# Designed miniproteins, single chains, part 64

Each design is a single chain, and the fold is of that chain. pLDDT is the mean over its residues in the fold that is shown.

## One batch from the design tools (miniprotein)

Design m2208
Fold by ESMFold2-Fast:
Structure m2208 (fold): chain A 82 residues (1-82)
Amino acid sequence: MLEEELEKVKELVEKGDKSKLAALITASALTVIGELNIEMDEELKERAKISAKVVVTAEDLLGEKTKLKEWAEKVIEELEKE
C-alpha cells in the first residue's frame, strides 16, 4: 500500500541510509517498468501508480532531480489518462 511504502521512505531518510533508500527507489522503478510491459488490468495499473508515486516521493525527500523522477511522473500521467 502507498502509505506503508511512503513510511519506509521516511524512515530510511531519517536514518540517513541513502543506500537502502536508493535500492527502494530502484526496486519501485523496476516494478513500474515491468508492469508497463504487460497487459494491465485495474489492479496492476493501481500498483504501477503506487510504485511511481513512491519514486517521486523518495526523490523529493532526497532533493534530487533525476530522470527516474521525470520518468515516474510520466508514468503517473499516462496511467491517470486512462
Scores: mean pLDDT 64

Design m2209
Fold by ESMFold2-Fast:
Structure m2209 (fold): chain A 99 residues (1-99)
Amino acid sequence: MEEARELVDRGIDEAKAAINAAPSLEQARKDVVAILDKTAEELEKLGYPELARLVRRTAGEVEAIFDYGIKTGNFDEAKERALAVLDGARAEADEILEK
């Protein structure tokens, strides 16, 4: 379980860093999806398919938030919402790991 927790924490932290460092929402969207998809694949290989599904769902939620932010021009709100979704995913992952 420690290895799975470390993978989730690393993936979430890398995704948050990518959002903060990205020059555009389009770049943040690409970087976050790539990071979370890789994290989900690594979790599946370790035998944590429930965590992998959570991470992939989180990637989809962040993608939808950024697509809406790009469409509306509300870039700061989109970044704030995406960061909140990532924090929520970490909390849900901890609950799954405690079961």
Scores: mean pLDDT 85

Design m2210
Fold by ESMFold2-Fast:
Structure m2210 (fold): chain A 97 residues (1-97)
Amino acid sequence: ELYVDLAVASARKALEHAKAGDYETAVRSLENAYDLLRMAASLVHNEEALKLADKVGELVKQMREAAEKGDHDTVLKLAEEAYKLVEKAANLIREKL
């Protein structure tokens, strides 16, 4: 569904902006991915996807803290991990549609 595709696109934007050192846009894009993913998972009642979405939410918090410290390596690693989790959750949601 639309929310799943938008969540993946937002997580991809977060990773690209993290690579570029644009931490404000990276964090905002990942927050958008989390919100969209949680909505999509809730609509299809996929408990595994909801748990993955909650983990993405924790990574958003960690990424914001790393960004405040200017820790580029940590921001990038967290963005990469979050992108992989969003893709995994998106695939679970799509298979149940």
Scores: mean pLDDT 85

Design m2211
Fold by ESMFold2-Fast:
Structure m2211 (fold): chain A 90 residues (1-90)
Amino acid sequence: MEEELKLLAEEAEKGYKEGKEFGLNSPLEEAKEKVREAAAKVRELLPSERLEDLKELAYHVGYGLGLLEGIREREGEEVAREIAAEVAAE
């Protein structure tokens, strides 16, 4: 359990870092599409109880949050909120 939780935390942190880098450095339209893709992966993986799928879930949650943080720093809070709201409504 403890080692598994550590692996999930490491994947989420990795995702966050990579997502933030992409959000800061990529065109806004591409970053927005990556937020949508990350959300779709999270929805796909939510029913799984397998450790490997939970690791992938943790990564994509982190990645999506990182993307939104990168977009926020680059484009501002309003743009990040609009993208998050649009993706959440899907």
Scores: mean pLDDT 83

Design m2212
Fold by ESMFold2-Fast:
Structure m2212 (fold): chain A 74 residues (1-74)
Amino acid sequence: MPSLEEQVAANEAYLTQGLIDYTKTHAPELYTPENIARIERLARDLVRKSAEERERLGLPLKKPVLLPSTLTLS
C-alpha cells in the first residue's frame, strides 16, 4: 500500500493540477506564474492540514474530489 507521504504527494499533485487546468480553461487571464504559485501553496496547505488532522484522528487520507464548488472560490 502507498505510504502516508506518497498519498499526500499524490493528493497534492492531483489538486494542484486540477486547479491549474481549471484556471487555464476558464480564466486564462489568471494563468500567471504568481497565481500558479498561489495555487500550489493553497493545494499543499489544504492537503497537509487534511493529512495532519486525519492522522491525529487515526483516519486514512481521503483523495480530494474536484467538484465545481471546489474550483470556484466565492
Scores: mean pLDDT 70

Design m2213
Fold by ESMFold2-Fast:
Structure m2213 (fold): chain A 100 residues (1-100)
Amino acid sequence: MSEADQLLEELENLLARAYLYFQEGDLATARKTLEEAREKAEELIALVPDEELRRKMLEQVEELFERADEAIEAKDLAAFTAALRELSRLAMEAVEYIHS
């Protein structure tokens, strides 16, 4: 497994765990897990070879984590789930660029 594949797996695991904590009402742990996911997403995006694409993807990742954080504050599980799904899709797209 490549470094990018490993980071994607770790990120997806953290996003899934953040979702489960949110469903259980443990918003504090969901937020902490989301911060760990942000670090893994940033590490993954740093591997994108094209500098302009890397910058744009990092901006998108930061916006999506901000939306997820706002969803935690609003206690909006649907908005939180939507943000996590978009983060997962963006991360998978990043892995495709890294392997190209």
Scores: mean pLDDT 88

Design m2214
Fold by ESMFold2-Fast:
Structure m2214 (fold): chain A 78 residues (1-78)
Amino acid sequence: PLSPDSQAVLTQIEALVADAKKQMEDATADEAQAIMDQTRQQINGLISQITDPREKMLLGAYSLSLLGELFVMIKQKK
């Protein structure tokens, strides 16, 4: 179970990734790379706000898996 603060961060991360995926559908490979890089930076900022080390590690790992999905989308465009 996540704390309410970490649950709010999780919701924001999921929204950022969903928006990135939507933008990347019609994007070129270069545009998709820029979207991914910006999304990664925003997610890292959100993760840095988590004070509980267990929840920080858990959300960090989950965020890496979501960013991996964006990376696969870019590779499919190249």
Scores: mean pLDDT 83

Design m2215
Fold by ESMFold2-Fast:
Structure m2215 (fold): chain A 89 residues (1-89)
Amino acid sequence: AEAVAELERLIDKAVENGDGRYFEEIARLVKEKGLSPEDVQALLDRVRQRAIELAKELNKTELSREEMARGIAKLLDLVAVEFTIWLAA
């Protein structure tokens, strides 16, 4: 439970900053904590759901070009997080 909460905070930081250091920390924590397959799947499902909801918002919201670019960057970061968790598990 605490390890999942720590991972969710790191995921938030990775998505907001796109910094490779957070991706490395996520991979390390997944490996070190030895998360159950169920916990790994729950994290992957949450990241995937966040990506789906963000993609829906980008389609429905009247965004400036700069806001759209930031939204797309966040979406790509969420995909990178999903891949990072999948590879580390």
Scores: mean pLDDT 78

Design m2216
Fold by ESMFold2-Fast:
Structure m2216 (fold): chain A 72 residues (1-72)
Amino acid sequence: KPPFAVAADRAIERLKERLGLSEREVNAIRAVVLQGVSPREAAELFGLSQSRVSRLARLAREEIERIRREIE
């Protein structure tokens, strides 16, 4: 299995390309997925809504699981 950080970075890049994410949204997702920051804290840090960060983090986790399944 690939290292989690590599799968997460790939997933975030796919979402950035597909959804046209801003740098703030990308950094918020990285904080939640890689650093274990809560969606609420990441939203406050990057000036986003908690609902937006939670949705993007969920999409990133779904993409990570898809990448894992492709390798499995």
Scores: mean pLDDT 80

Design m2217
Fold by ESMFold2-Fast:
Structure m2217 (fold): chain A 97 residues (1-97)
Amino acid sequence: SSLETLKRIQEEFNRLLETLSEEEVEARAREIVAANPEAAERARRKLKELEEAAKNKKYEEGRALVEEMLNGSEEEFRAYFALQILEGLEERRRAAA
């Protein structure tokens, strides 16, 4: 199931975060994004649409987007987690500047 796939990938990323340094996690996240650029672009677009739906309080549209994302590929799930890690690192570095 899509939820079982998502859970497995989340557990994989949690293990990476527990075992690797911040620099190693960033390198692995960049590697994942580079391995499937088309899946990464689809994931990036869906994340942006979800952010815009939340900002505009379009909760029904946001829920439909999440359901669409759950029907995505394993590569898109990996890209989702990798992109969130990279965005979080960029935001922390921007706040420290």
Scores: mean pLDDT 82

Design m2218
Fold by ESMFold2-Fast:
Structure m2218 (fold): chain A 76 residues (1-76)
Amino acid sequence: MKEEIEKLALKVLLEKDKEALKKLVDLLSSEDEETRKLAAEYLQKLYGKYGDEIKPLLEPLLDSEDEEVRRLAKYV
């Protein structure tokens, strides 16, 4: 999974791949805790350059019933 998350992050960074960005944001809701944490860390690193694209994708997660999902979305 880590290699796949890194690959998605590289696609966003190098190609401005909006579909890869959506997949990274979706991983914040993963059932695997390590996957959620890694996705949040990569999104946080990408936020400086792609914050305008990331912010609208995070909005539904900020209203999530899952406290951990809300916390990770705020961390980004």
Scores: mean pLDDT 79

Design m2219
Fold by ESMFold2-Fast:
Structure m2219 (fold): chain A 75 residues (1-75)
Amino acid sequence: SELEKLREEIVKAVEELREKIKDEEEAEKILKEAEAEVLAKYVPLARKASREELEGILLEAYEEFIELLKKALEK
């Protein structure tokens, strides 16, 4: 499924971030900040969503999380 593929991409993105960032605490801070941003945006949407809409919201949330990690590595 698309959701399972994105979960695998998240695992790989997190591993790449941890390998590139020398400081483990800095890597954790980046991950927590990205997670907080995604949760702040998508949790309110998920609470209003039907069961059928929820999968689409999860896909968008996962894609945005991956993009935030990529942006953090480019700065």
Scores: mean pLDDT 81

Design m2220
Fold by ESMFold2-Fast:
Structure m2220 (fold): chain A 81 residues (1-81)
Amino acid sequence: MYAELGAATKERGKGIAEKIREKLTELGKEKEGEELAKKIEELTTAAGDALAAGDLAKAEEYARKADEVAQEAGKKIKEAA
């Protein structure tokens, strides 16, 4: 069901955002961690809302953008480690 899938997507996004925030804070990059976590939360919330509405094309677009932000966070974590 799209509504359940949307809710799961939002919860997954919150988990990823929290992990990024925590990791970058440990590495002394708290401000960057907050900015990247916020972007992921916004994009995964938008993807979840699109899924709940049955707009699979928009959901995929927002999910792809969230993946790009997660990759950026991963690079910053590697650079700081």
Scores: mean pLDDT 80

Design m2221
Fold by ESMFold2-Fast:
Structure m2221 (fold): chain A 82 residues (1-82)
Amino acid sequence: MQTRVLSLRREESPDGTVSVTVVTERDGQLITRRFTYREGPDKPAERVLLSEEPLSDTQRRRTWLVTVDGEVFYTEELVTTR
């Protein structure tokens, strides 16, 4: 079954704290997750791990939220372990 990202909301606080709310659909259920991180002058890119899904005994899919200069990107990474 596929996990689908239905919505992604980014909120920034005056102190540079960023909150990201992600709503995903899995098995017909809506799952809401919230992540909080700080953006600073020495952090041109921030990465938040949204999910890690086992695909096989040696492979996992990691979904990352990457923030660069206030722009939000959604990326996937396939990780192979022995």
Scores: mean pLDDT 63

Design m2222
Fold by ESMFold2-Fast:
Structure m2222 (fold): chain A 95 residues (1-95)
Amino acid sequence: MEKEQEEKEKELLEEALEAARELLEALRRLLAGEITPEEVLEKWEEQLRRLGQDSSLTEERREAIIEALKDPAFLERLIAKLEEEIKELEEKLKE
């Protein structure tokens, strides 16, 4: 495959890794009571835009996410899953 495609793939993985790390920090701060669920949702929508994903959430979906983020047990599970995702992204970058 072309060197151009390999470089683009690395750039996308690096963006995904950075976005995941930023979200992980936001989730940890939410669990600590330092920020609001709404601030975490804003970070998540920002990540979707950065990764070229559709960032348009319905009002109903936003409300559901905010309610889920208010559950500490859900936050702890989400943090654990995101930590695993970060490790996978780091391994892909090492190749």
Scores: mean pLDDT 75

Design m2223
Fold by ESMFold2-Fast:
Structure m2223 (fold): chain A 88 residues (1-88)
Amino acid sequence: AAAEAAERGGRAASAGERALAAGDYATAGRLYEAAARHYEEAAREDPGYLYVAAGAYRMAADAYERAGDLARAAELRARAARLEAEAA
């Protein structure tokens, strides 16, 4: 269900915040990306989660930039922009 996917997304995002605070940018990127995928799953049933998924992808992209993975950061920003366009 959408609520269960959103709950998993929230837990992954919280773990990503802790990794980011610790300076573990690669781990933060993976955790925020996992959060975004869970929110995308929720968005299949509730389109209100499209904006939340986009936000999580932007957090993942910022973390990957900090880790030096500019290509993955650009890919995730493009995905976030597409989801924001769908939400509008």
Scores: mean pLDDT 89

Design m2224
Fold by ESMFold2-Fast:
Structure m2224 (fold): chain A 93 residues (1-93)
Amino acid sequence: DIEKAVEFIVEAVEALIKTEEERKELEEALPDLERVAKDPALAAEAEIVKKLAKKLKEEIEKVKEKYGEEISLKEAMEIIEAEKKAEAEALRA
């Protein structure tokens, strides 16, 4: 269900937002998310997006558990990105 997939993405992002500015960015993105939810051509992709949103939420929850619940979405994403870069460098070396 596309509508439930979009709802799940919004819920996951909202759980990670700590600042008013980040919340307003989500509100500005809502019309695009609603458009995707109404597009029947994207119905098959909705399940994939829902699974990716769930994994992203789990990864960010792990970061919050390790570094503290006060971490903003931006901070959590920076940590995840840094860890992925470190893994890529280790794999090349």
Scores: mean pLDDT 61

Design m2225
Fold by ESMFold2-Fast:
Structure m2225 (fold): chain A 97 residues (1-97)
Amino acid sequence: SEAEDELYIDLLAEELGLSAEEVEALRRAEESEEALLRGYLALLRRAVGASEEELARFREAVETGDRALWDELAARLRERVRAVFEELNARIEAALA
């Protein structure tokens, strides 16, 4: 539900120290592909510690429609993304128990 999504975004923002602009990007992720990209890049920057060079390459892949470049970049971060979200989910579950 929208209320559950908003609660999740608020908990995620508190846990990761997201800015108001990054929170807004996540809330707007469903509105457009550009909003989804902004939200995704914000999470990669804050949660995974992706470099500005890595983030620029992800944006390039989307803007050029280069699926192979996106898949290569995603593969390099896959383990970091998975580990971060597994840890974050465990912490949120503990806080809600």
Scores: mean pLDDT 67

Design m2226
Fold by ESMFold2-Fast:
Structure m2226 (fold): chain A 70 residues (1-70)
Amino acid sequence: TLEVGDVVEVTFEDGEVYTARVTRVINQFLAEARVLETGNRILLRDTGEPGVYHAVDLDTGKTGTAKVVS
């Protein structure tokens, strides 16, 4: 389960890899995070796999996979 302040590594479909920090938990399936390298906001969706989330960059529309690095 994601908590505010958790750190995830996001690998986007274009091969870019960034670090993001969870800024807000919306519900048990959805959280918002901020990419540390770009400042962009991302939406994280529960995939059902522990520690693995689908990521959508809200500023670029790019999608990817996020993994908790704790």
Scores: mean pLDDT 85

Design m2227
Fold by ESMFold2-Fast:
Structure m2227 (fold): chain A 102 residues (1-102)
Amino acid sequence: MEKIRRNGEQYQALTKWIAKLTAEEIREFIREYREDKEAFREKVKEVAEELGVPVAEMEEAAKRFIEQLEKAGASEEELEEIIEKSREMVAELEKALAEAAA
């Protein structure tokens, strides 16, 4: 149960980060993962620190996200849809937290 909650936190953090990106920025992140592992790791560390998530867990979540996108052959339009859905999920989470606090 603890393991599932921890994985939820890292995926929520990843979703919040994706919600702030453009399709071009996601493509650059995928390119860095393929061609520049050091730049990829630095970006993951920066995002993990900003969102308060362990770097190793964020790196694994980001890696899995990129591998899934590459296997799916996601177009720019599909990346835009993923970003929009991520923004919707973040908005729903923030509303649910605000309602629970009220």
Scores: mean pLDDT 72

Design m2228
Fold by ESMFold2-Fast:
Formats: structure tokens, sequence, C-alpha cells
Structure m2228 (fold): chain A 113 residues (1-113)
């Protein structure tokens, strides 16, 4: 289970790096950002489900790394949203809120370990 959690965090980190590079080059589209957000959302949900199966010390370290990566990702998407049309900005902000709520749920699960 710990190995699976480490792979999920690594996958989220890869998605974040790819989105960051596209954003820096001015190549990021709303469609690509929304797709990346949905992938991260699903991976965070899987992490939440598996987190109770690992020792608390390992969970703390993994969640610490995940929070840094996801916060960087959300900062990039938020900045990107400010340059988009009102309609696209609304879609991006809705997904930012969904991921933020999942991160709060992740912290709640971690606190119960």
Amino acid sequence: TLKKLEELVKEIEKITKEVKEKYKKGELTTEEALEAMEEIKEKVKEIIKLLPEVPKEDALKLVGRLKKIVNEFLDIVHEFSLTQSPENKAELNKKIEEISKLMDELEDVLSEL
C-alpha cells in the first residue's frame, strides 16, 4: 500500500511539472488544465482511501509532500485562471474549490490516524 501511495504522489508531481512547463511557455489551454485537475482529483481520492492502511509516520511524510505539490499546482492554475475568459475562469475556480475540499478531507483522515 505504501508503494502504491508513493506512485500516486509521483504521478501528481509529474502532472504538476507538465502543467507548470506549459504555463511558462504560454501553451496551457483551459481544456488541458481541467483535464490535469480531474486526474489530480481522482488520484487524491485514491490516496485518501488508502491512507489508513499505512503507518502514521509514513502517512505524515507522504501527505506533507503531497500538500506542497498540490498547493504549487493550485497556485499555477489560479494564476492561469486570471488570464482566461469569465466562463473558463468560473470552470477552473470550481475545480480548484473541489480539489481544496479534498485536501481538507485528506488532512481530516490524517488527523484520525
Scores: mean pLDDT 87

Design m2229
Fold by ESMFold2-Fast:
Structure m2229 (fold): chain A 99 residues (1-99)
Amino acid sequence: MEKKQRKEQGKREIEAAIRGMRRAGRLLREATTVEALAERLRREGLDEAAARLEDIIRNEPNEGRRVARAIGLLLATEFRRAEEELRREEERRRREELE
């Protein structure tokens, strides 16, 4: 009954989170500095996230805090992308059910 639906939904949510974490890990491997990460985000069309990261670079003089805030922003950005992908898949599925 309901347990099968919850298991399938939970699996999709976990798979989306794993995809987000994989993208974050890829960006961290490709960008060796916080400045390089901001440029990479801008190239991927994540202009708002890149601007927020540039603000962190300008306003945070402590390197460790700057890196920690940058990682936090990257993870939050990739989780938002994963949620948006799930929402689009659900909207597409509903439209397909309408023929």
Scores: mean pLDDT 72

Design m2230
Fold by ESMFold2-Fast:
Structure m2230 (fold): chain A 74 residues (1-74)
Amino acid sequence: KPSLAETLEARREEILESEETALTYLRLVLKEVLEDPSMSEEKKEKLRKVLEDFEAGKLSPEEAVDRVIEILKE
């Protein structure tokens, strides 16, 4: 099965069609990551921070999606 990072990269244009679509997808990714016991707490906190910054208007949809992909690849 493709990783979350691979799925986000493959569907990047679809996810970025609207801010609402990006937000919905990032919330789903965060939920999956938080429910994964093999994910490090460091990655979980980084992903929470990206979503918080995006919801606060500190990151564009493109910046938020790209940061999530990079964190997942670490």
Scores: mean pLDDT 81

Design m2231
Fold by ESMFold2-Fast:
Structure m2231 (fold): chain A 90 residues (1-90)
Amino acid sequence: SMEEVIEEVEARIEILNDKMKTLEDFVNKYGTEEQKEKVAEVRKEVEEIIEEMKKMVKEGKSLEEIKAVIDPKIEAIDKKMDEIVEEINS
């Protein structure tokens, strides 16, 4: 149902925002100015993914269609986040 699609998308948005907040708090405490700039770029990409998910919901896309487009983008973001955390911890 559309209601189930909305609930799943809202849950995914919350998880992405929570991950970003954690990374932003971490880089602000321990990172260099260059690493803060990298995190700001990741934030912009996350905001673009969130807006794309919202548009797909408004267009009546199924959860399967949304996942097919969005899941690879979230995987790429998770990898970028992990790489930044590893750089700061090195």
Scores: mean pLDDT 89

Design m2232
Fold by ESMFold2-Fast:
Structure m2232 (fold): chain A 96 residues (1-96)
Amino acid sequence: MAHRPSPEAMEALKELQDAVRAGDYDKAAEALKRVIETGDETARVFAELLVGSALVDDPEKAAEVIKKVPSAARGIRAMALATGNEEALKAVKEAE
């Protein structure tokens, strides 16, 4: 769907990108919550996939973020399925 994210969602997405780049998954979880709270579905999908791509190779951090933001499981699961990462799939199932 061609819908542009709101300014608030774009700010939260930038905070999420910066936190992921820094390896600060506590801030990443907070930024993901802010994206979700904006109600912007396009921004939410991008945020969940960004978190999924960052955490698919780190099952312990993936589980920690899922406990803080349960919807993060969607992006991590999608990336795990795309990459065949069985450990990430197990971490998602155990954290839910």
Scores: mean pLDDT 79

Design m2233
Fold by ESMFold2-Fast:
Structure m2233 (fold): chain A 62 residues (1-62)
Amino acid sequence: MKAVVVATKEVAEEAAKRGRETALREGFSEVEVVTADNVEQGKEIMEKARKEGYDGVGGASG
């Protein structure tokens, strides 16, 4: 199962780390972490991931 965690630049390092840990604990074997320039871009990345068949999609922003 594949997951994506999308974080904005301002909180990318901390939020992405926490999101990755959570996804792995929930049983996702593949976790991608993507940095977005802003909330709108992050939303687009999450929607694209769902269409591409990712089993989990999460976001984080400051």
Scores: mean pLDDT 75

Design m2234
Fold by ESMFold2-Fast:
Structure m2234 (fold): chain A 84 residues (1-84)
Amino acid sequence: MPSPQEILMATMMVLVASSEVYVTEKMIKNGTASKELAKKDVETAEKIIEDLRKYFEQNPALPEWLKERVEETEKKLEEVKKKL
């Protein structure tokens, strides 16, 4: 069973990944990011999402709302990747 600490950790990881995706999208839209920097930020967000997916596989009892937030972040990341 996931502890409150495990739920908090997964939540923090989702927030970090979401922030990376959000900042990268805004930087691309505003033309403030170099193409190389944007690609690096995308790679970092992908790594965090992959780690989260593995964490969910190990902890299937994690709340559904948390899994939904990861899914939304992954969809947003794919949209940002298409803009590169």
Scores: mean pLDDT 78

Design m2235
Fold by ESMFold2-Fast:
Structure m2235 (fold): chain A 81 residues (1-81)
Amino acid sequence: MDERYQKLKDWYYKRLDEVANSDLSPSEKSEKLSYIQNGLEIKKGLKKVGLKNIPEGTNPDVIIKEASKLMSDKQVEEFVK
């Protein structure tokens, strides 16, 4: 369980770093960071890997923690790829 949570958490912070270090305009970076930080990108990724019951709310840590309990190892691998 902890390994799945850690992989999703590492993906989340890596994704924030990727956007922050991109060549996008400040306004585009702000929009993408908001999308990530409000859990919208993670929820879209969870749907893509076939998770049927998406965790509620906008707190990404809570979404990641709840999703890690519901996901298989294969779903986590496909998500972070």
Scores: mean pLDDT 82

Design m2236
Fold by ESMFold2-Fast:
Structure m2236 (fold): chain A 96 residues (1-96)
Amino acid sequence: MDKQIDNEIQDILNLIRTKLRATPSDIDRIRSLLEQIKRESTPQLVRDVLNLIRAKINPAAFPTEYADLKARLEREYTPSLLAKVDEIIAIIDRLS
């Protein structure tokens, strides 16, 4: 039972809510996309996406990590998975 990944997803959703003043609708959409990624991939791929989101929200704390993670995702993930990641990042950019 991978309760750890569910807790990590919830932590990221709380971070987006508190840092970006996200609406419940924005949080529900990001949750839906993360749940789809979780169903279509491994726990490690979910963690890579969560780390990308952390780096996007706080670029001063993670100046190189966003670029490195994004490049790795583009090499290793399917176009369908990348489209879901790109939608999450677009929501975060709109809220910033």
Scores: mean pLDDT 80

Design m2237
Fold by ESMFold2-Fast:
Structure m2237 (fold): chain A 88 residues (1-88)
Amino acid sequence: EEIKKLEELVKKAEEALALLEQIGRTTDPSEETVQKALELKKEVEELAKELGIEVELPDLPGLVALYEKLKKIKEEAEKRLEELKKKE
């Protein structure tokens, strides 16, 4: 079950990162695209917290800080997923 949660975390983080890249490539991104990215970010943060993966960026507000935070969460989730699959 932890493997399934880690897989969901990686998938949602990838989706959020893709949306953030789309936003970054546009000077005026649509409000709906921004809203979707924020919803995915919230789900990723909740899953990461449940799995004990914490990344804090208190001094960097904004889209760039959000991207870096999600990227680090994804990398940690991928690392834990590989370790759990190996222990199986």
Scores: mean pLDDT 72

Design m2238
Fold by ESMFold2-Fast:
Structure m2238 (fold): chain A 104 residues (1-104)
Amino acid sequence: SAKDILEEAIERVEKAETKEEILSLLRELARRLADDPLIQSALQLLIEYVSLIEDFEEAKRVVIETLRRILEALELPEDDIQRITQLIGLILRLIGDILDLKLK
């Protein structure tokens, strides 16, 4: 299930020792969860955002937090308006974070 894939990904990120390993894990995760367009959008934005973060520990924290937020949304039914709202909110936050880093 998507939830099991995300839980595995979070554990693998927690054990990651480099930013390149984290980015590789996120690209694999995006491929595995290709069927959900909102999750795909969130993961692609997360990959871009993490690529811009220079501090490894900060990149790791951001990834774990973001994946946990996606996991929380997956506790709700697929067509639930609250799940859709949570994922859109996450996407908008990631866009804002990316723009903030690029404008500095």
Scores: mean pLDDT 85

Design m2239
Fold by ESMFold2-Fast:
Parts: C-alpha cells; structure tokens; sequence
Structure m2239 (fold): chain A 87 residues (1-87)
C-alpha cells in the first residue's frame, strides 16, 4: 500500500512526464487538473492544504511553468508533505 506522499509523487511525476512528452510548458489548466487528481488520492487535510496553497501561489505568479520550474514546485510540495508525515 502506497503512502499519501507516494501517491502525490506518482501523480506529479506522471504530469511532469506528460509535459515532457508534449514538449510544452505546464499551463494553469494543467495545474488545476493536477490539483483535482491530488484531491482524489489525499485524505489528510493538512497535506491537502499545503498542496492547495503551493499550487495557488504558483498559479497566481505564473501563466505557464517551464518543465524545470514545475520540477522545482513538485520537489517543494513533496518536501513539505514528507515533513508533515514525519511529524
């Protein structure tokens, strides 16, 4: 059985791979779809809040993210979720 952090990592990695295959930046629409998928796999309200806050901030600052910028956002989310799981 996968942890919620592992499930989020899988969803994010899939989105990153899809963007890489498409050869296009990650759009606000892509980030909104990512958040909806994460909501299906995350039941912990603290983890969900962190993900929502991080993605909302990114969407407010950027119309589009490069693959490199999205990878940094993904790493930030995963790091924050691991800290919640360890506490």
Amino acid sequence: EKSEVEKVEDVILRALLEAMEAGRPVTREDLEALLERIKEVVKNPEMLKVIEETLSKVMSEHEELSIEEFAKVAAEIIEKLKKIEEE
Scores: mean pLDDT 80

Design m2240
Fold by ESMFold2-Fast:
Structure m2240 (fold): chain A 59 residues (1-59)
Amino acid sequence: GPAAEAVAAGAATKDRAAAVAAGRDSGSPIHASMAGELGRGGDFDPERVRAAAEAGGGS
């Protein structure tokens, strides 16, 4: 319902911030750059954030 969707949207915002912070704090310029791009990109989706974090080992 709408309450669950609002909570999911809030979680998405936190997940994005966490991904950006993790990328920045990783010490890897590639991870930091990817997290920055993802965090700056239009609308972010928690699924996209998670996929990017998981694919962070990919090319």
Scores: mean pLDDT 57

